# Designed miniproteins, single chains, continued (4), part 16

Each design is a single chain, and the fold is of that chain. pLDDT is the mean over its residues in the fold that is shown.

## One batch from the design tools (miniprotein)

Design m12525
Fold by ESMFold2-Fast:
Structure m12525 (fold): chain A 68 residues (1-68)
Amino acid sequence: SLEELIKKLEDLIRKLRGQELYNAVKEARKTKEDADKRIKELSGDPEAVQKAKTERENAIKKAKEIAK
């Protein structure tokens, strides 16, 4: 769920603690949140929703790469 993904990003921020890593995870989290917002706004446009979903997935991948 969306709530589980948010919690995972928060856990990554806490785990990494370093300012540089914290900022990188925060940026990925912001990208994911922006994509979630666009998905809600564009719910009537399947192509735009698909683009937003791809951006969301890329943000999640980036967060996972940082956490390894």
Scores: mean pLDDT 72

Design m12526
Fold by ESMFold2-Fast:
Structure m12526 (fold): chain A 62 residues (1-62)
Amino acid sequence: EEEKKKEEEIKKLRDSIMKTVDAGIAYLRETRGYSDEQIAQIRENGKKAAEENAKLFVEEEK
């Protein structure tokens, strides 16, 4: 039950962080003309970082 609550919070924070990551990726694509492969790599790294940061924030808060 508490673990379920933390999972919900982590998901919300991750989604919020991913929105900013996606915005940053769009900006980089516009400024640097990255290929789809390069964008996919950057997005994967961003997604991993977003999940890790979301977990850290939720666990540190509590």
Scores: mean pLDDT 73

Design m12527
Fold by ESMFold2-Fast:
Structure m12527 (fold): chain A 55 residues (1-55)
Amino acid sequence: TKSAIEKLQKFARENKLSGDELHELIKSMSPSELAKLLGISQSAASKLIEEVKKL
């Protein structure tokens, strides 16, 4: 989970995404799509999506 958050933060920095833009992107993605994008497990991606939705 911690490393998944770090990978998401790196992705946001590399793509110059604001918090709002990142939030919209994550809401539009499935756990499988996010897992492939970040190179993490689907369970880690599901937890990351839930954490982002709380923001």
Scores: mean pLDDT 75

Design m12528
Fold by ESMFold2-Fast:
Structure m12528 (fold): chain A 67 residues (1-67)
Amino acid sequence: MPLSDDQIEVEMAQVHFAVVKSIIKNTELSDEEKKELIATLRRLADRAKSPEARQIFLDTVDYVEKS
């Protein structure tokens, strides 16, 4: 138990956000690809136990939808 469960989930969510942000900024995604990505991110949010990690996944979804 060197790291809290919450910290691990937050770091994972943070990495996902950074990767998705980079993809959106540097790559043109089709409408279908964006819909699939959003669906995947929503599933990740649903399985997150940490409220902070869940919020980051939902923020990532919002970023994809608005970008």
Scores: mean pLDDT 79

Design m12529
Fold by ESMFold2-Fast:
Structure m12529 (fold): chain A 60 residues (1-60)
Amino acid sequence: GTVTEVEERRFPSLEQALAAAAQLEAEIRATRPDVVRVDAEVSPAPDGYRLTVTVTRRRP
């Protein structure tokens, strides 16, 4: 089986949100060998941009 974890972050600019998405995805893939899927989505929000990171990993 797998477990899914969702984390949300907010950024004032699209450029900052995209940079954070790339960094977090790379870090998760490098440090978490049990991860099977990482999805990073950037969407507009009223006061900036929202980054949603969805991580699916194997259960022990």
Scores: mean pLDDT 80

Design m12530
Fold by ESMFold2-Fast:
Structure m12530 (fold): chain A 69 residues (1-69)
Amino acid sequence: MTVTTHTKLTVSESVSEEAKKHLQLALDYFEKGDLSTGSLHIQKAVELSGPEQLSFYGEKRTDEDLAKM
């Protein structure tokens, strides 16, 4: 086995909420055997998560910070 460096994808709980919904839908369709529709939802989740890293507020998030979503 080879050691491969990889980034552990850590996304904001609030920012990635819609992406998580699409991931759950994709898993549901994959379990049903509908790989085509599942793949479509995976694509949407990737688009919603964004290609760039998500920024975090340095110290803490407030309800006001989360409301800006």
Scores: mean pLDDT 58

Design m12531
Fold by ESMFold2-Fast:
Structure m12531 (fold): chain A 76 residues (1-76)
Amino acid sequence: MLDELGRAAGEALRHGNTETRRLVGEAVDAFSQGDYDKAIEYLDRGIRAATSEEAKRALERMRELVLKAKEEAREA
């Protein structure tokens, strides 16, 4: 999980514009606090702000991983 999320975040940062990179940071911070809903909100904003197809795919992968973590936390 963490390694996959880190790899996706790295790709989003590599291909993202300034706004997308800021939103990735906000999403990672929210995720680290256990606020999955806020993390997903920032990732959705990042996807809308993305101007690169590579950044968009990386953000969508991050969203998928955060959503999976949220479902696992709910069942714990």
Scores: mean pLDDT 82

Design m12532
Fold by ESMFold2-Fast:
Formats: sequence, C-alpha cells, structure tokens
Structure m12532 (fold): chain A 94 residues (1-94)
Amino acid sequence: FTDEQARAIVETILRLNGQSTSPEVVAASTARLKANQSKLTPEQKKIMEVLYKLHEAEKAGDEEEVKKKKEELLELIAKHPEETKRLVGIVTGI
C-alpha cells in the first residue's frame, strides 16, 4: 500500500470504530499498519481494498457505491471475524 492508501484505510477504520481521526491518531495508526503490512493475510488485504474503495466513494459523494461497499464490508467481516479483529487491533493499537 502507498502512504496515501494506508492513511485512507486507517481513517476509515477509525471512523467506523467510533474513534478519533485526529492527525496524531491517524499518523500513529498508519505507522502501525505499515509496520505490519508484510504480515497481512489475503483476507485482511481484501478487507483493506473494500475499505479504500468505500473511502473513495464517500469522497466522491457516490451514495449508491457507498451503500454497496458498506454491504461488501459487512459480509467480509461476518465471514472473517478473527482477521477483521486483528486488522482493527493493528490500526487501533488495542
């Protein structure tokens, strides 16, 4: 992932998890994600791809694409709960 993509994914995870998206929190979370990038599973990479596409759709104001990506994200979370928990843990540091 590029620095821009990692930051977008991190910001989306923090926002969906009800956490602060302050510049300091985003920077720390992005550093944690990048440090673990080589250890990510294919399932975690797919979750991150959908999170990035969700972020792009929200920036574009595409309400239909936002809805579609949220539905895809929820399905992936339901199918891969442990991988999702670990990915969120990396980003949040919890």
Scores: mean pLDDT 84

Design m12533
Fold by ESMFold2-Fast:
Structure m12533 (fold): chain A 77 residues (1-77)
Amino acid sequence: MDKEELDKEVMEALAEITAAIFARAHGATPEQRDEILKLLLSAKNREELQALIKAVHDATSAEDALKRVKEVVEKIK
């Protein structure tokens, strides 16, 4: 397996798992879950993805998570 391809697949899996956990923990709507997933999948590398995952974990609600993750995405553009 190409190391870059493997890293991409691992990051995609982590993003999907994080979005699923977020939806269950905060009672997120399907639309909110999809938006979080899209934002997580915008990460270019594992460090960026970890920053986005941290923003989700630090959030107190679905709306707070969306706000925090969008702020991190703007910084890692």
Scores: mean pLDDT 79

Design m12534
Fold by ESMFold2-Fast:
Structure m12534 (fold): chain A 80 residues (1-80)
Amino acid sequence: MVKLEVIAEDGSKKTLEVEESMTAMELVELIAKELGLSEEELEALKKVFEDVPNMTAKELAEIYNGVLDVKELIEAGKNR
């Protein structure tokens, strides 16, 4: 299990414990469910990881130092 701190758009933080082998796509769907994101926000998150479908939660934790800022990720997805 890997722990990820998720920062919502309003600045609130939620810790998710997920399997290391969970894919980025599975993780963004879980985040959308846990934070109550809209379909448009979920689609933007999916676009961030569309080119890396096999990226794991472990790899994401290493790249983002265990912290995922949802607002930053949504903006990155919208700008693609």
Scores: mean pLDDT 80

Design m12535
Fold by ESMFold2-Fast:
Structure m12535 (fold): chain A 98 residues (1-98)
Amino acid sequence: EEYEKLLKELAKTVAEFLKRVSELDPRMSPAADRVAAAVSGMAKDPEKFDEYLKELKEALDEMVRIAEESSPEVAAETRRLGDEVLKKAEKAKNAIKK
């Protein structure tokens, strides 16, 4: 089904995201774990999707803040990777339909 397919795509994107941000700055790992936890929550409790989406956005903002302490280039790349995750999360949200 569309929602399940989009959640699987989101989970795969998050796994790739976690690997890349750890390579950019390992100090982002705790916030990146929060991103993974939020996506796991979306799969377990779809009715709380908006709450987990808010947690996801907050974790991504923290990661960018940490990345900016490393360099503007690392921060820009972290933002681009985060935007990909957010785009897939929004597609999954639109598929919930309730």
Scores: mean pLDDT 81

Design m12536
Fold by ESMFold2-Fast:
Structure m12536 (fold): chain A 119 residues (1-119)
Amino acid sequence: MASAEQIREENQKVLDEIRDLYKQLLATDDEAERRKLLDQIREIAKRSFGAGVPIAETVNLLLDLLAAQGTPEEIADIKAQIRRLLDPELAAKVIKLVEEGKYREAVDLIIQHEVELLE
């Protein structure tokens, strides 16, 4: 059985890895590379913390934003995810960008906030 100290150290390593991947995501303009980095973050978060943890759910939202075709059904689901996963001030800013069709700016704003939370 892993000690509480070992679990804390492993969790910190995972959070550091996720933070570094988010920083790489902010540094790239290649949408294929962005999706690859988001998939890596999601799989790391699921493996370490489980599929229902906020980090994994936030990455699913980011992937949905990158794949968005702008249909009313997709936008309604994305807005619902934003309201559930993000704090009200950030959610309002992200929703405004989504309503303006600025999905990349919405993704970058969420990632900047996640990096700040993980530092």
Scores: mean pLDDT 77

Design m12537
Fold by ESMFold2-Fast:
Structure m12537 (fold): chain A 108 residues (1-108)
Amino acid sequence: EEEKELFELLMKALGYVVKANRKADELIARLEEMLSGPNAEEYQRLLDEAKRLKEDMNKKFQEYLEKISKALEDGNIEEARKLAEEFVQYSKETLAKVDELGARADAL
């Protein structure tokens, strides 16, 4: 049962990771196209924020996966589950931050 819960949490977190990276890449590409037009300085600021967010989030995603892997290697299922719950929360919040940047870009 704990194994099923852990698997469901990991799949949920990975789903958010995939969505966040896809949306970040789409946003970055769109912002780069806008740099030669009106509001170039505002688009550049958003582009810098989006690139930093993508870098920071993927470093943190890697950290979560490494910590969960280590907990599982150590046979500590409860620690792995807690880390997976934190990973879900972090990846969900990160997806929301990408969506917020996209909304700010759409408002320009």
Scores: mean pLDDT 89

Design m12538
Fold by ESMFold2-Fast:
Structure m12538 (fold): chain A 69 residues (1-69)
Amino acid sequence: AEEEGRRLIEEGERLRAEGERLIAEGKAKLSKAKNIKEVLEGVGTVLRGIGLIEQGRLLIARGKALLEA
């Protein structure tokens, strides 16, 4: 239904926005990293952000498919 499609799109957009914020946070951590532990923490934060963006894209695609069906 339309309500389900809209909810999936909204949730996907939230995950994408959160992922983009995590990537920015991870990049900031990497720019300030003074040792290998801090580098790994920054990389981990970026990877989490990428995962959220991809999950968000899948939810948006599914939501759009439900609205177009």
Scores: mean pLDDT 85

Design m12539
Fold by ESMFold2-Fast:
Structure m12539 (fold): chain A 78 residues (1-78)
Amino acid sequence: MEEELQKLIDEINKRIERYKKNREFLDGVIAYFKELAKDPEIGPLAEEMIKLLEESKGFRGFVYDSAVRQLLARLAAA
């Protein structure tokens, strides 16, 4: 039982660390698209990306942070 409790603590700590890294990543990408939004040619597309990223940043679930990051990677590659 004590061993199982230690495993749960380790798992929670890992999820917290991943959540922090995901938020830092989103902040950086949002800043990048805010700079692109100043360009009148690509600005409208950049604003759509900012809206998507702000929605993702508002998400509080550790389990879904990887899915959000994968979505952003696919959009950046497209």
Scores: mean pLDDT 59

Design m12540
Fold by ESMFold2-Fast:
Structure m12540 (fold): chain A 84 residues (1-84)
Amino acid sequence: SILEEMRKEFEKLFGKERAEKLMKIIRDSVLDTARLLLMREAHMSQEQIDSLSPREILERAREIAERLGNKAMARVLEDLLAEG
């Protein structure tokens, strides 16, 4: 997965502990981007998004990314969903 490849690269450059902190920032940023996709493309309110679990946000954002032809974003969202 893209996320696993990034984690390994960060471990090589910065060590295990710093790599995990960087991966958390990246995962949080992907989730924030997913929320923005729901607001922009699905016209969901902040209250509607706040009622969803992180998994539901990622699943809906993946469907939107696929529909828009943004294959790179869809793949990153799939990788994050696969992490559990």
Scores: mean pLDDT 87

Design m12541
Fold by ESMFold2-Fast:
Structure m12541 (fold): chain A 87 residues (1-87)
Amino acid sequence: MTLEEIEKLAEEVEEYLKNSNLSEVEKFAYAYVTQEYLAEKLGLDTLPKEEERKKALEKVAKHLGVSVKTLEEAIKKAKKFLEKLVK
């Protein structure tokens, strides 16, 4: 993935978020999946292990006042959206 492709993806996600009445949970989900995707493509050693990821999501869900299941479902929806943008 080139720097231009990263900038274009970031702009497309930002425009979608700016033009939508998304909840805080959904906004977090889109930011989270975008960061994971970019970290993977850039080869960054910043992706948490699955167990650490679960603990981080539990803390975020508590902060947002939702269940971990609700947050994980929002992340799955955001991931499907991102997959459509990068194809």
Scores: mean pLDDT 71

Design m12542
Fold by ESMFold2-Fast:
Structure m12542 (fold): chain A 89 residues (1-89)
Amino acid sequence: MTNGEIEVRNLFDQGTQQVQNLLQQGLATSSPSQRRQYIQQIQNLADQLVAYVRRYLGPLPADFQQMLDDFLKLAEDSIAQLQQLLAEE
């Protein structure tokens, strides 16, 4: 039980770190093509985490549901920030 909680928390922590790293790389690049690739990587990461939750975890306790919601909002906000930079050329 505690080990399962640690694994779920680690999943969200790792996902958050990966999104933040991809966002930083997307912000640092001068290439619109590379920035589009980082957007796609963030989207794929979010999709994979949602698929994992649906497949293996089912209905989440409220605290883990909040962690998922926070992660998805971070991914959405990160994509929006990179899309804004693409619109500015």
Scores: mean pLDDT 81

Design m12543
Fold by ESMFold2-Fast:
Structure m12543 (fold): chain A 71 residues (1-71)
Amino acid sequence: MSDDEIDRRLLEAYLLAAEGREEEAARLFKEVSKQATGPGVRRGLLNAARALEAEGRPLAARAAYESAKQV
């Protein structure tokens, strides 16, 4: 998966969670963690997790944190 595709998928997952579609966002974060590895992916997932936690989206935030541990 390209860096641009990773960033796009992470943004899509974040936007889904912001709309209240946290289960779909969680699945997307998990898919990214299965298809990509490295410090850039981990940082992107952690940044998304922190933003979602601040916005009161705990299910999606937790999924992003768990996905970050897998990459």
Scores: mean pLDDT 82

Design m12544
Fold by ESMFold2-Fast:
Structure m12544 (fold): chain A 66 residues (1-66)
Amino acid sequence: NAMAEIARLNKRIEELKKEGKELDTEYQAAVAAGDREKANEIRSKGLKTIGEILREIGDLIDVELA
């Protein structure tokens, strides 16, 4: 039960990490192009992704403690 839940949450965390890496690549490209508006938009998306990762990690900790 708990191990299956942990595996599911870990998979979601990995998917969010992949999205974060893609956003970092786009951010670097926007910075290199001097596109501050695009860079700011990507940074905002990155912060949201980090928030989701932290929430999933919290869920994982709760499952491990249960």
Scores: mean pLDDT 77

Design m12545
Fold by ESMFold2-Fast:
Structure m12545 (fold): chain A 79 residues (1-79)
Amino acid sequence: MASREVQEQILAALETILARFPPPAGTQPSPDAEAYVERIAALTETMSAEEAIFTLLDEVDDPAAVLLGMREYLRRRLA
């Protein structure tokens, strides 16, 4: 599991991205959010949280669902 600091950095980047690019109404959050957050955390060893998120989004079929899933997962985890 990523450190709290890394999780907070990922959440901050996700909030910024979702504010600029809001997903369509009714988009269902991805259930694989934990795996995606771990992938982002691994990528942040060599790049920024924002760069890591965009790298992951290029690899997934439903970026909006992945962004929402990761945000909900981290909000619950850090609450």
Scores: mean pLDDT 81

Design m12546
Fold by ESMFold2-Fast:
Structure m12546 (fold): chain A 55 residues (1-55)
Amino acid sequence: MIEEKIKKLEELAKEKIAITRKMHEWRGVSQEVIDKSIALIEQSTAARVAELKEE
C-alpha cells in the first residue's frame, strides 16, 4: 500500500520535472533557475515520501 503511494509520488515528480523544464525553456530562463526549481520538486517529493514512511 505505502509502496504504491511512493511509486505514484515519484512518477508524478518525474512528470512535474518534465513540465517544469519545458515551461522554463519556453520562458528562456537560465539553467541555474531550472536546476533550482527541479531541486525544490525533488526535495518536496522526498519530504512527502518520508512522511508516508512514518505512517
Scores: mean pLDDT 78

Design m12547
Fold by ESMFold2-Fast:
Structure m12547 (fold): chain A 86 residues (1-86)
Amino acid sequence: SRAAQRERDLAEAERHAREAMEIVKKTPNADKYIKELEEAVRLAREDPLEAARRFGKIKQKLIDDGFPKEAVEHVARAAAEVDRAA
């Protein structure tokens, strides 16, 4: 069903965001990014379009600050999955 598909997409978005957090937290002074990722995950069920925008902004910040590509890819996937849930 559409509801079951939405739940899977939201669960995948959260999984990817958590994996990004695990990579990001290994970098010194990363607390601000962890907080932003947690806020985007919280928004995913209430406002998936805003959550997708937040993940997009976080992705760009991670690129600009030279974070590992794996973290960037997980944030990009979280954005795509939450956008699909919208």
Scores: mean pLDDT 85

Design m12548
Fold by ESMFold2-Fast:
Structure m12548 (fold): chain A 96 residues (1-96)
Amino acid sequence: MSKLQIEFTGAMFTVVANVQEALLRGQISQEEADELLGLVLRALKAAEAEDYEAALEAVEELERLVEELKDRIDPAIYEAMMEALEKAKKVLEELK
């Protein structure tokens, strides 16, 4: 596994941890958590298949949904997810 693939996977796991934290704090619904986690799985599967365009599309959809949640979630959780998603996009551009 390349260093960039490890970095991408790590960024996606950071998103998972923060989605779980927001859910445990009652800041998002189970339905919202399931949608976000489904997009994480889609991004990971696309990257494993070396379909970096599909992976980027899933990451961009994740960013859009996280932005919609910013006023309902803890600012530290929001910032951590947005930083992880920005890193994920940068890594995907380098994997092309």
Scores: mean pLDDT 87

Design m12549
Fold by ESMFold2-Fast:
Structure m12549 (fold): chain A 62 residues (1-62)
Amino acid sequence: SAAAREAERRQRMIEAIKQQNLIAGKDPSLAPQRVDAIYAHLRRLGLSRDQQAALLDQALAG
């Protein structure tokens, strides 16, 4: 389902930011807050849900 794909995407983003924070000596527990900030930023840019999904999937693939 779309909800399951979104939950999987969110979890992959959390893991990626958590890993980056650990390497940078930052608090890994802040990763969910950072992911929420990224989604809020994309919404402020006026991107649709599908556009947000496509952009995030592209970023996670690179």
Scores: mean pLDDT 81

Design m12550
Fold by ESMFold2-Fast:
Structure m12550 (fold): chain A 89 residues (1-89)
Amino acid sequence: GERERLERAKELALEFYEKLKDRLTPDQLLMLKYLLYSVHAIKVSDEELAQARKLWQTRGDALFAEILALARTVSPEYAEALEYLRSLV
């Protein structure tokens, strides 16, 4: 069901974050953290949230495309999970 799909996507996105965080630019990392925060997978500071929200509104599509490109080089399942979670935000 939808709940099972959401939980699996959160698990895959967190796994991607933990494994690849050092390969992301600061802006890409902040966008990924904002996505994970928005689906209640992680906690972030109020300062990071303010910066992330501004990036999401101004450069979110471009930054997310860059994150997906990296995810696809590692596993298609990571890219699918990230796209699914973004569709919910």
Scores: mean pLDDT 87

Design m12551
Fold by ESMFold2-Fast:
Structure m12551 (fold): chain A 100 residues (1-100)
Amino acid sequence: RYEELRRYLEILGASEAEKEAFLAQVRRAEELIAAASADGTLELPEVGELLAEAAKAGDEERAAEIRRQLSQAAAERLRREIEEAFEELRRRAEEVLRRR
C-alpha cells in the first residue's frame, strides 16, 4: 500500500519531502488506530471535554465507557479518512495518466 501511495504521489508531481510528510501522516494515523484497538484509548479534545463532564457528575464508570466508545468511533473515522485519502490520490493519478 505504501508503494502504491508513493507511486500516486510521484504521478502527481509531489516532491520527496511531500511524499515523506504524507507517508509519515498516514503512519501516525495507523498508529493511533492501533493504540485505540490495543488499550481502548485515543486522545482527542472532544473526548477530554466529555470525560470532564462525566467526572463532574461523579460517575467514573460512565466516564470510562464514554472514553472507550469515543475512542472506537474516532479510530473508525481515522480509518475511513485514510481510505478516502487513498482513493482521492488514486483518482487524481488516474486522471493525470488518462490525459497523457
Scores: mean pLDDT 66

Design m12552
Fold by ESMFold2-Fast:
Structure m12552 (fold): chain A 103 residues (1-103)
Amino acid sequence: MTPVELLQRLYARLTPEQREKLARFLGLLNEIMQALEEKASPEAVEEFRRIYTELLRALAEGDVDKARENLDRLESFVREHLPELQPKVDEARAAFDELLAAM
């Protein structure tokens, strides 16, 4: 399943409020990805994209525990490769927790 198909499945299951929270969360992850594309190796960017896709899949399937596991993996990855993005990681975690609380 493509990332676009995963996002379509997620949106179909969510209320407007939950979609707004998801958009905020994904927007923060996209900002982190853009910074990695400018600063990190292509291999690191592809690893981040892989973990990100698994996070989206877990959310689309409603697997909250697996979604948390993959977010923890993304946080560890960012701390290793681009620790200056820690404030954005903290914002993304808060947005994720708000999304899950609304689900």
Scores: mean pLDDT 83

Design m12553
Fold by ESMFold2-Fast:
Structure m12553 (fold): chain A 79 residues (1-79)
Amino acid sequence: EEEWLEKQAEDIREYLLKLGFSEEVADKIAETFRELLKAGRFDEARELAQRVIDLANTGSLEEREKELLAYVDELRARL
């Protein structure tokens, strides 16, 4: 269901923006999450979502963005 999948990606994007992430970072993470869900890689999508939640409670915004981008780049290399 593409509507459900797009909604999940938009929800995570909005969540990241509320946490103060830049639009560029939020878009990249949400797109990666959408691609993982579309590919049926639900375990990796869940791990990404959990990583976002865990990192939201640590360090500065800049440190959180850097760490999430590194993780997302690693995931995207495998997509």
Scores: mean pLDDT 77

Design m12554
Fold by ESMFold2-Fast:
Structure m12554 (fold): chain A 99 residues (1-99)
Amino acid sequence: TPERRERFRELALEVARIVQEALDKLESKGIKLTDEQRDKVETLLSRIVQAIRAGDLDAFRAAAEELVKIFEQYDPEVAKELGKRLDEVIARAEEVLAE
């Protein structure tokens, strides 16, 4: 439905904000990602956005898990918070699909 498409678009934008806030938190701690790891984060974020828009929760979970593992290499606390916030978006996406 058009309403479902708008809700998925809003969830995709929220994931982009969550990831950016996690990156900003690393930067505030003086942690800088390599260009290669930054490219991987951008690629995984793109996969998550595409998965949400397609209603593909398995693809969303897989990309989210890979993203959290990258953050764990830099700061386990930031990674844990990121994972929790992404799980909350996954739960809301499941709710939208159940409509």
Scores: mean pLDDT 86

Design m12555
Fold by ESMFold2-Fast:
Structure m12555 (fold): chain A 63 residues (1-63)
Amino acid sequence: SGAALRARLAQLQAEAKELQAKGSAETEQFRRVSIEIIEIRLQIDHDPRVEEELRLFREREKK
């Protein structure tokens, strides 16, 4: 489980870097990838700072 989550995180981080390099940091795809990264980081570490990042990210999506 932990190894699979870390492998998934590495793939998502690589995808996020590629999207940033392409100037796509403001796209819905980058947004979805960013949410998945935060969710996986929260599952692995249960870091309160990561949980707060996710909360703030979700607040920015309220329209």
Scores: mean pLDDT 74

Design m12556
Fold by ESMFold2-Fast:
Structure m12556 (fold): chain A 81 residues (1-81)
Amino acid sequence: TLSEETERRIKAVVHATLERLQALVAAGASRAELEGVVEEGIRRIRDILREAGMSEEQIEAYTRRVREELLRVLDRLLAAA
Protein backbone atom coordinates (compact mmCIF):
# COMPACT_ATOMS: atom_id res chain seq x y z
CA THR A 1 0.00 0.00 0.00
CA LEU A 2 1.32 3.45 -0.97
CA SER A 3 1.53 6.23 1.64
CA GLU A 4 -1.01 9.08 1.38
CA GLU A 5 1.84 11.48 0.47
CA THR A 6 3.11 9.21 -2.34
CA GLU A 7 -0.45 8.69 -3.66
CA ARG A 8 -1.06 12.47 -3.60
CA ARG A 9 2.18 13.10 -5.53
CA ILE A 10 1.21 10.51 -8.17
CA LYS A 11 -2.32 11.96 -8.50
CA ALA A 12 -0.80 15.44 -8.99
CA VAL A 13 1.40 14.13 -11.86
CA VAL A 14 -1.58 12.34 -13.48
CA HIS A 15 -3.75 15.48 -13.16
CA ALA A 16 -1.04 17.75 -14.66
CA THR A 17 -0.47 15.24 -17.51
CA LEU A 18 -4.20 15.12 -18.33
CA GLU A 19 -4.51 18.94 -18.32
CA ARG A 20 -1.50 19.22 -20.64
CA LEU A 21 -2.94 16.54 -22.97
CA GLN A 22 -6.31 18.38 -23.12
CA ALA A 23 -4.58 21.68 -24.00
CA LEU A 24 -2.32 20.08 -26.65
CA VAL A 25 -5.22 18.14 -28.28
CA ALA A 26 -7.12 21.46 -28.52
CA ALA A 27 -4.00 23.01 -30.15
CA GLY A 28 -3.81 20.21 -32.77
CA ALA A 29 -0.67 18.47 -31.48
CA SER A 30 0.51 15.26 -33.21
CA ARG A 31 -0.06 11.76 -31.78
CA ALA A 32 3.73 11.41 -31.28
CA GLU A 33 3.90 14.69 -29.28
CA LEU A 34 0.92 13.61 -27.13
CA GLU A 35 2.47 10.18 -26.44
CA GLY A 36 5.68 12.01 -25.46
CA VAL A 37 3.70 13.90 -22.79
CA VAL A 38 2.34 10.57 -21.47
CA GLU A 39 5.88 9.12 -21.28
CA GLU A 40 7.13 12.25 -19.43
CA GLY A 41 4.35 11.73 -16.85
CA ILE A 42 5.27 8.04 -16.51
CA ARG A 43 8.95 8.93 -15.90
CA ARG A 44 7.91 11.31 -13.08
CA ILE A 45 5.73 8.59 -11.53
CA ARG A 46 8.65 6.10 -11.75
CA ASP A 47 10.86 8.53 -9.79
CA ILE A 48 8.18 8.98 -7.09
CA LEU A 49 7.74 5.19 -6.74
CA ARG A 50 11.53 4.63 -6.48
CA GLU A 51 11.72 7.26 -3.72
CA ALA A 52 8.90 5.35 -1.98
CA GLY A 53 11.05 2.18 -2.02
CA MET A 54 9.15 0.09 -4.57
CA SER A 55 11.05 -2.61 -6.52
CA GLU A 56 11.72 -2.11 -10.25
CA GLU A 57 9.30 -5.01 -10.96
CA GLN A 58 6.52 -3.31 -8.96
CA ILE A 59 7.29 0.06 -10.62
CA GLU A 60 7.05 -1.47 -14.13
CA ALA A 61 3.72 -3.17 -13.29
CA TYR A 62 2.30 0.05 -11.80
CA THR A 63 3.48 2.37 -14.60
CA ARG A 64 2.26 -0.06 -17.31
CA ARG A 65 -1.27 0.19 -15.84
CA VAL A 66 -1.09 4.00 -15.55
CA ARG A 67 0.26 4.30 -19.13
CA GLU A 68 -2.62 2.16 -20.46
CA GLU A 69 -5.15 4.34 -18.58
CA LEU A 70 -3.59 7.60 -19.86
CA LEU A 71 -3.53 6.30 -23.45
CA ARG A 72 -7.23 5.30 -23.18
CA VAL A 73 -8.07 8.85 -21.99
CA LEU A 74 -5.95 10.28 -24.84
CA ASP A 75 -7.88 8.16 -27.39
CA ARG A 76 -11.17 9.52 -25.99
CA LEU A 77 -9.89 13.12 -26.13
CA LEU A 78 -8.79 12.67 -29.77
CA ALA A 79 -12.15 11.05 -30.71
CA ALA A 80 -13.98 14.06 -29.18
CA ALA A 81 -11.79 16.64 -30.98
Scores: mean pLDDT 87

Design m12557
Fold by ESMFold2-Fast:
Structure m12557 (fold): chain A 109 residues (1-109)
Amino acid sequence: SSVVQETEQLLDNFYQQFLPYLTPQEAEELRNLVNGLKESVHNFASSTDPLEQARHLTVITVNVSGIVFLLDRAGRRQTDPAAKAQLDALRDQFLQQMSSQLRKLIAAH
């Protein structure tokens, strides 16, 4: 699915954009959450059973929430107000673009 590939590329791009704001441990946690989100997006798109699609959609929302919580924690640690504002803006952009991608995934499947 082109929507799946687009979503995976979006996730990789956001991962790179978040890296400057994260500790090495937070970066590894984000990598794991991004990989889990990619897997759940692929599984959602590949499923033909509505109940399995609903289960995978739940896993997608859990991973998105995990990313948001990690970014909130990283934001609270920032001592530079400019860095915090940039990270908060990137987080909001991530949520907006992921919301758009999830709507496309649901509409296509």
Scores: mean pLDDT 88

Design m12558
Fold by ESMFold2-Fast:
Structure m12558 (fold): chain A 108 residues (1-108)
Amino acid sequence: EEFDKELEEARRKAIIESVKRILDKLGVPKDVQEETLKKVENAKSDEEIINIVLETVRKYLREQGMSEEEIDRVINQVKEELEKSLKIIDDIVDAFRIIRDYTAELGK
């Protein structure tokens, strides 16, 4: 029970750190980052997290005067990076669950 809570908290923290890193790379201002991260913390699904980040990036790039074609290219790259980060995080969480189950089996 406690281990599953710790894994969920670690997963949430890893997702937030990944989102922050992406926003930092794009030069998104700290206040916009903080608002976006609060929305990500309250998201109910990985799809919602992706949508929140993509909408934040799209809005910011439009305000910077980027063309819709350039925005779409950046958005596609951000989406791929987020999907890859989420998969890696899930693979790590699954690995910790496997280790837990294996340790329980060795206690025979």
Scores: mean pLDDT 82

Design m12559
Fold by ESMFold2-Fast:
Structure m12559 (fold): chain A 78 residues (1-78)
Amino acid sequence: SAAEQQEITDRFVAAAEGVVELLARDPDALSDAELRALRERAEGLYAAIAPTLSPEQQARLEAALARLTAAIEARLAA
C-alpha cells in the first residue's frame, strides 16, 4: 500500500540522516568494518525496495542513500 511505502521510505531516510549527522559530529563513532557493513546493508535494502516505490518515494530514497554513501566513503578515505 501507499502507506506502507511511505513508512518504509520515512524509516530509511530517518536512519540514513541519523548516521550522516552522527558521523558529522563524531567521525569515530563507527569502526571501518561497521561503516562497510552499514553501506552494504543500505545498498541491499535500496535495491530490494526502490523498484516497489513511486517515483517520488524512490527519489527520496536515492537522495538519502547518496548522502549516506558519501558520508561513509569520506570517512573511509580519511
Scores: mean pLDDT 85

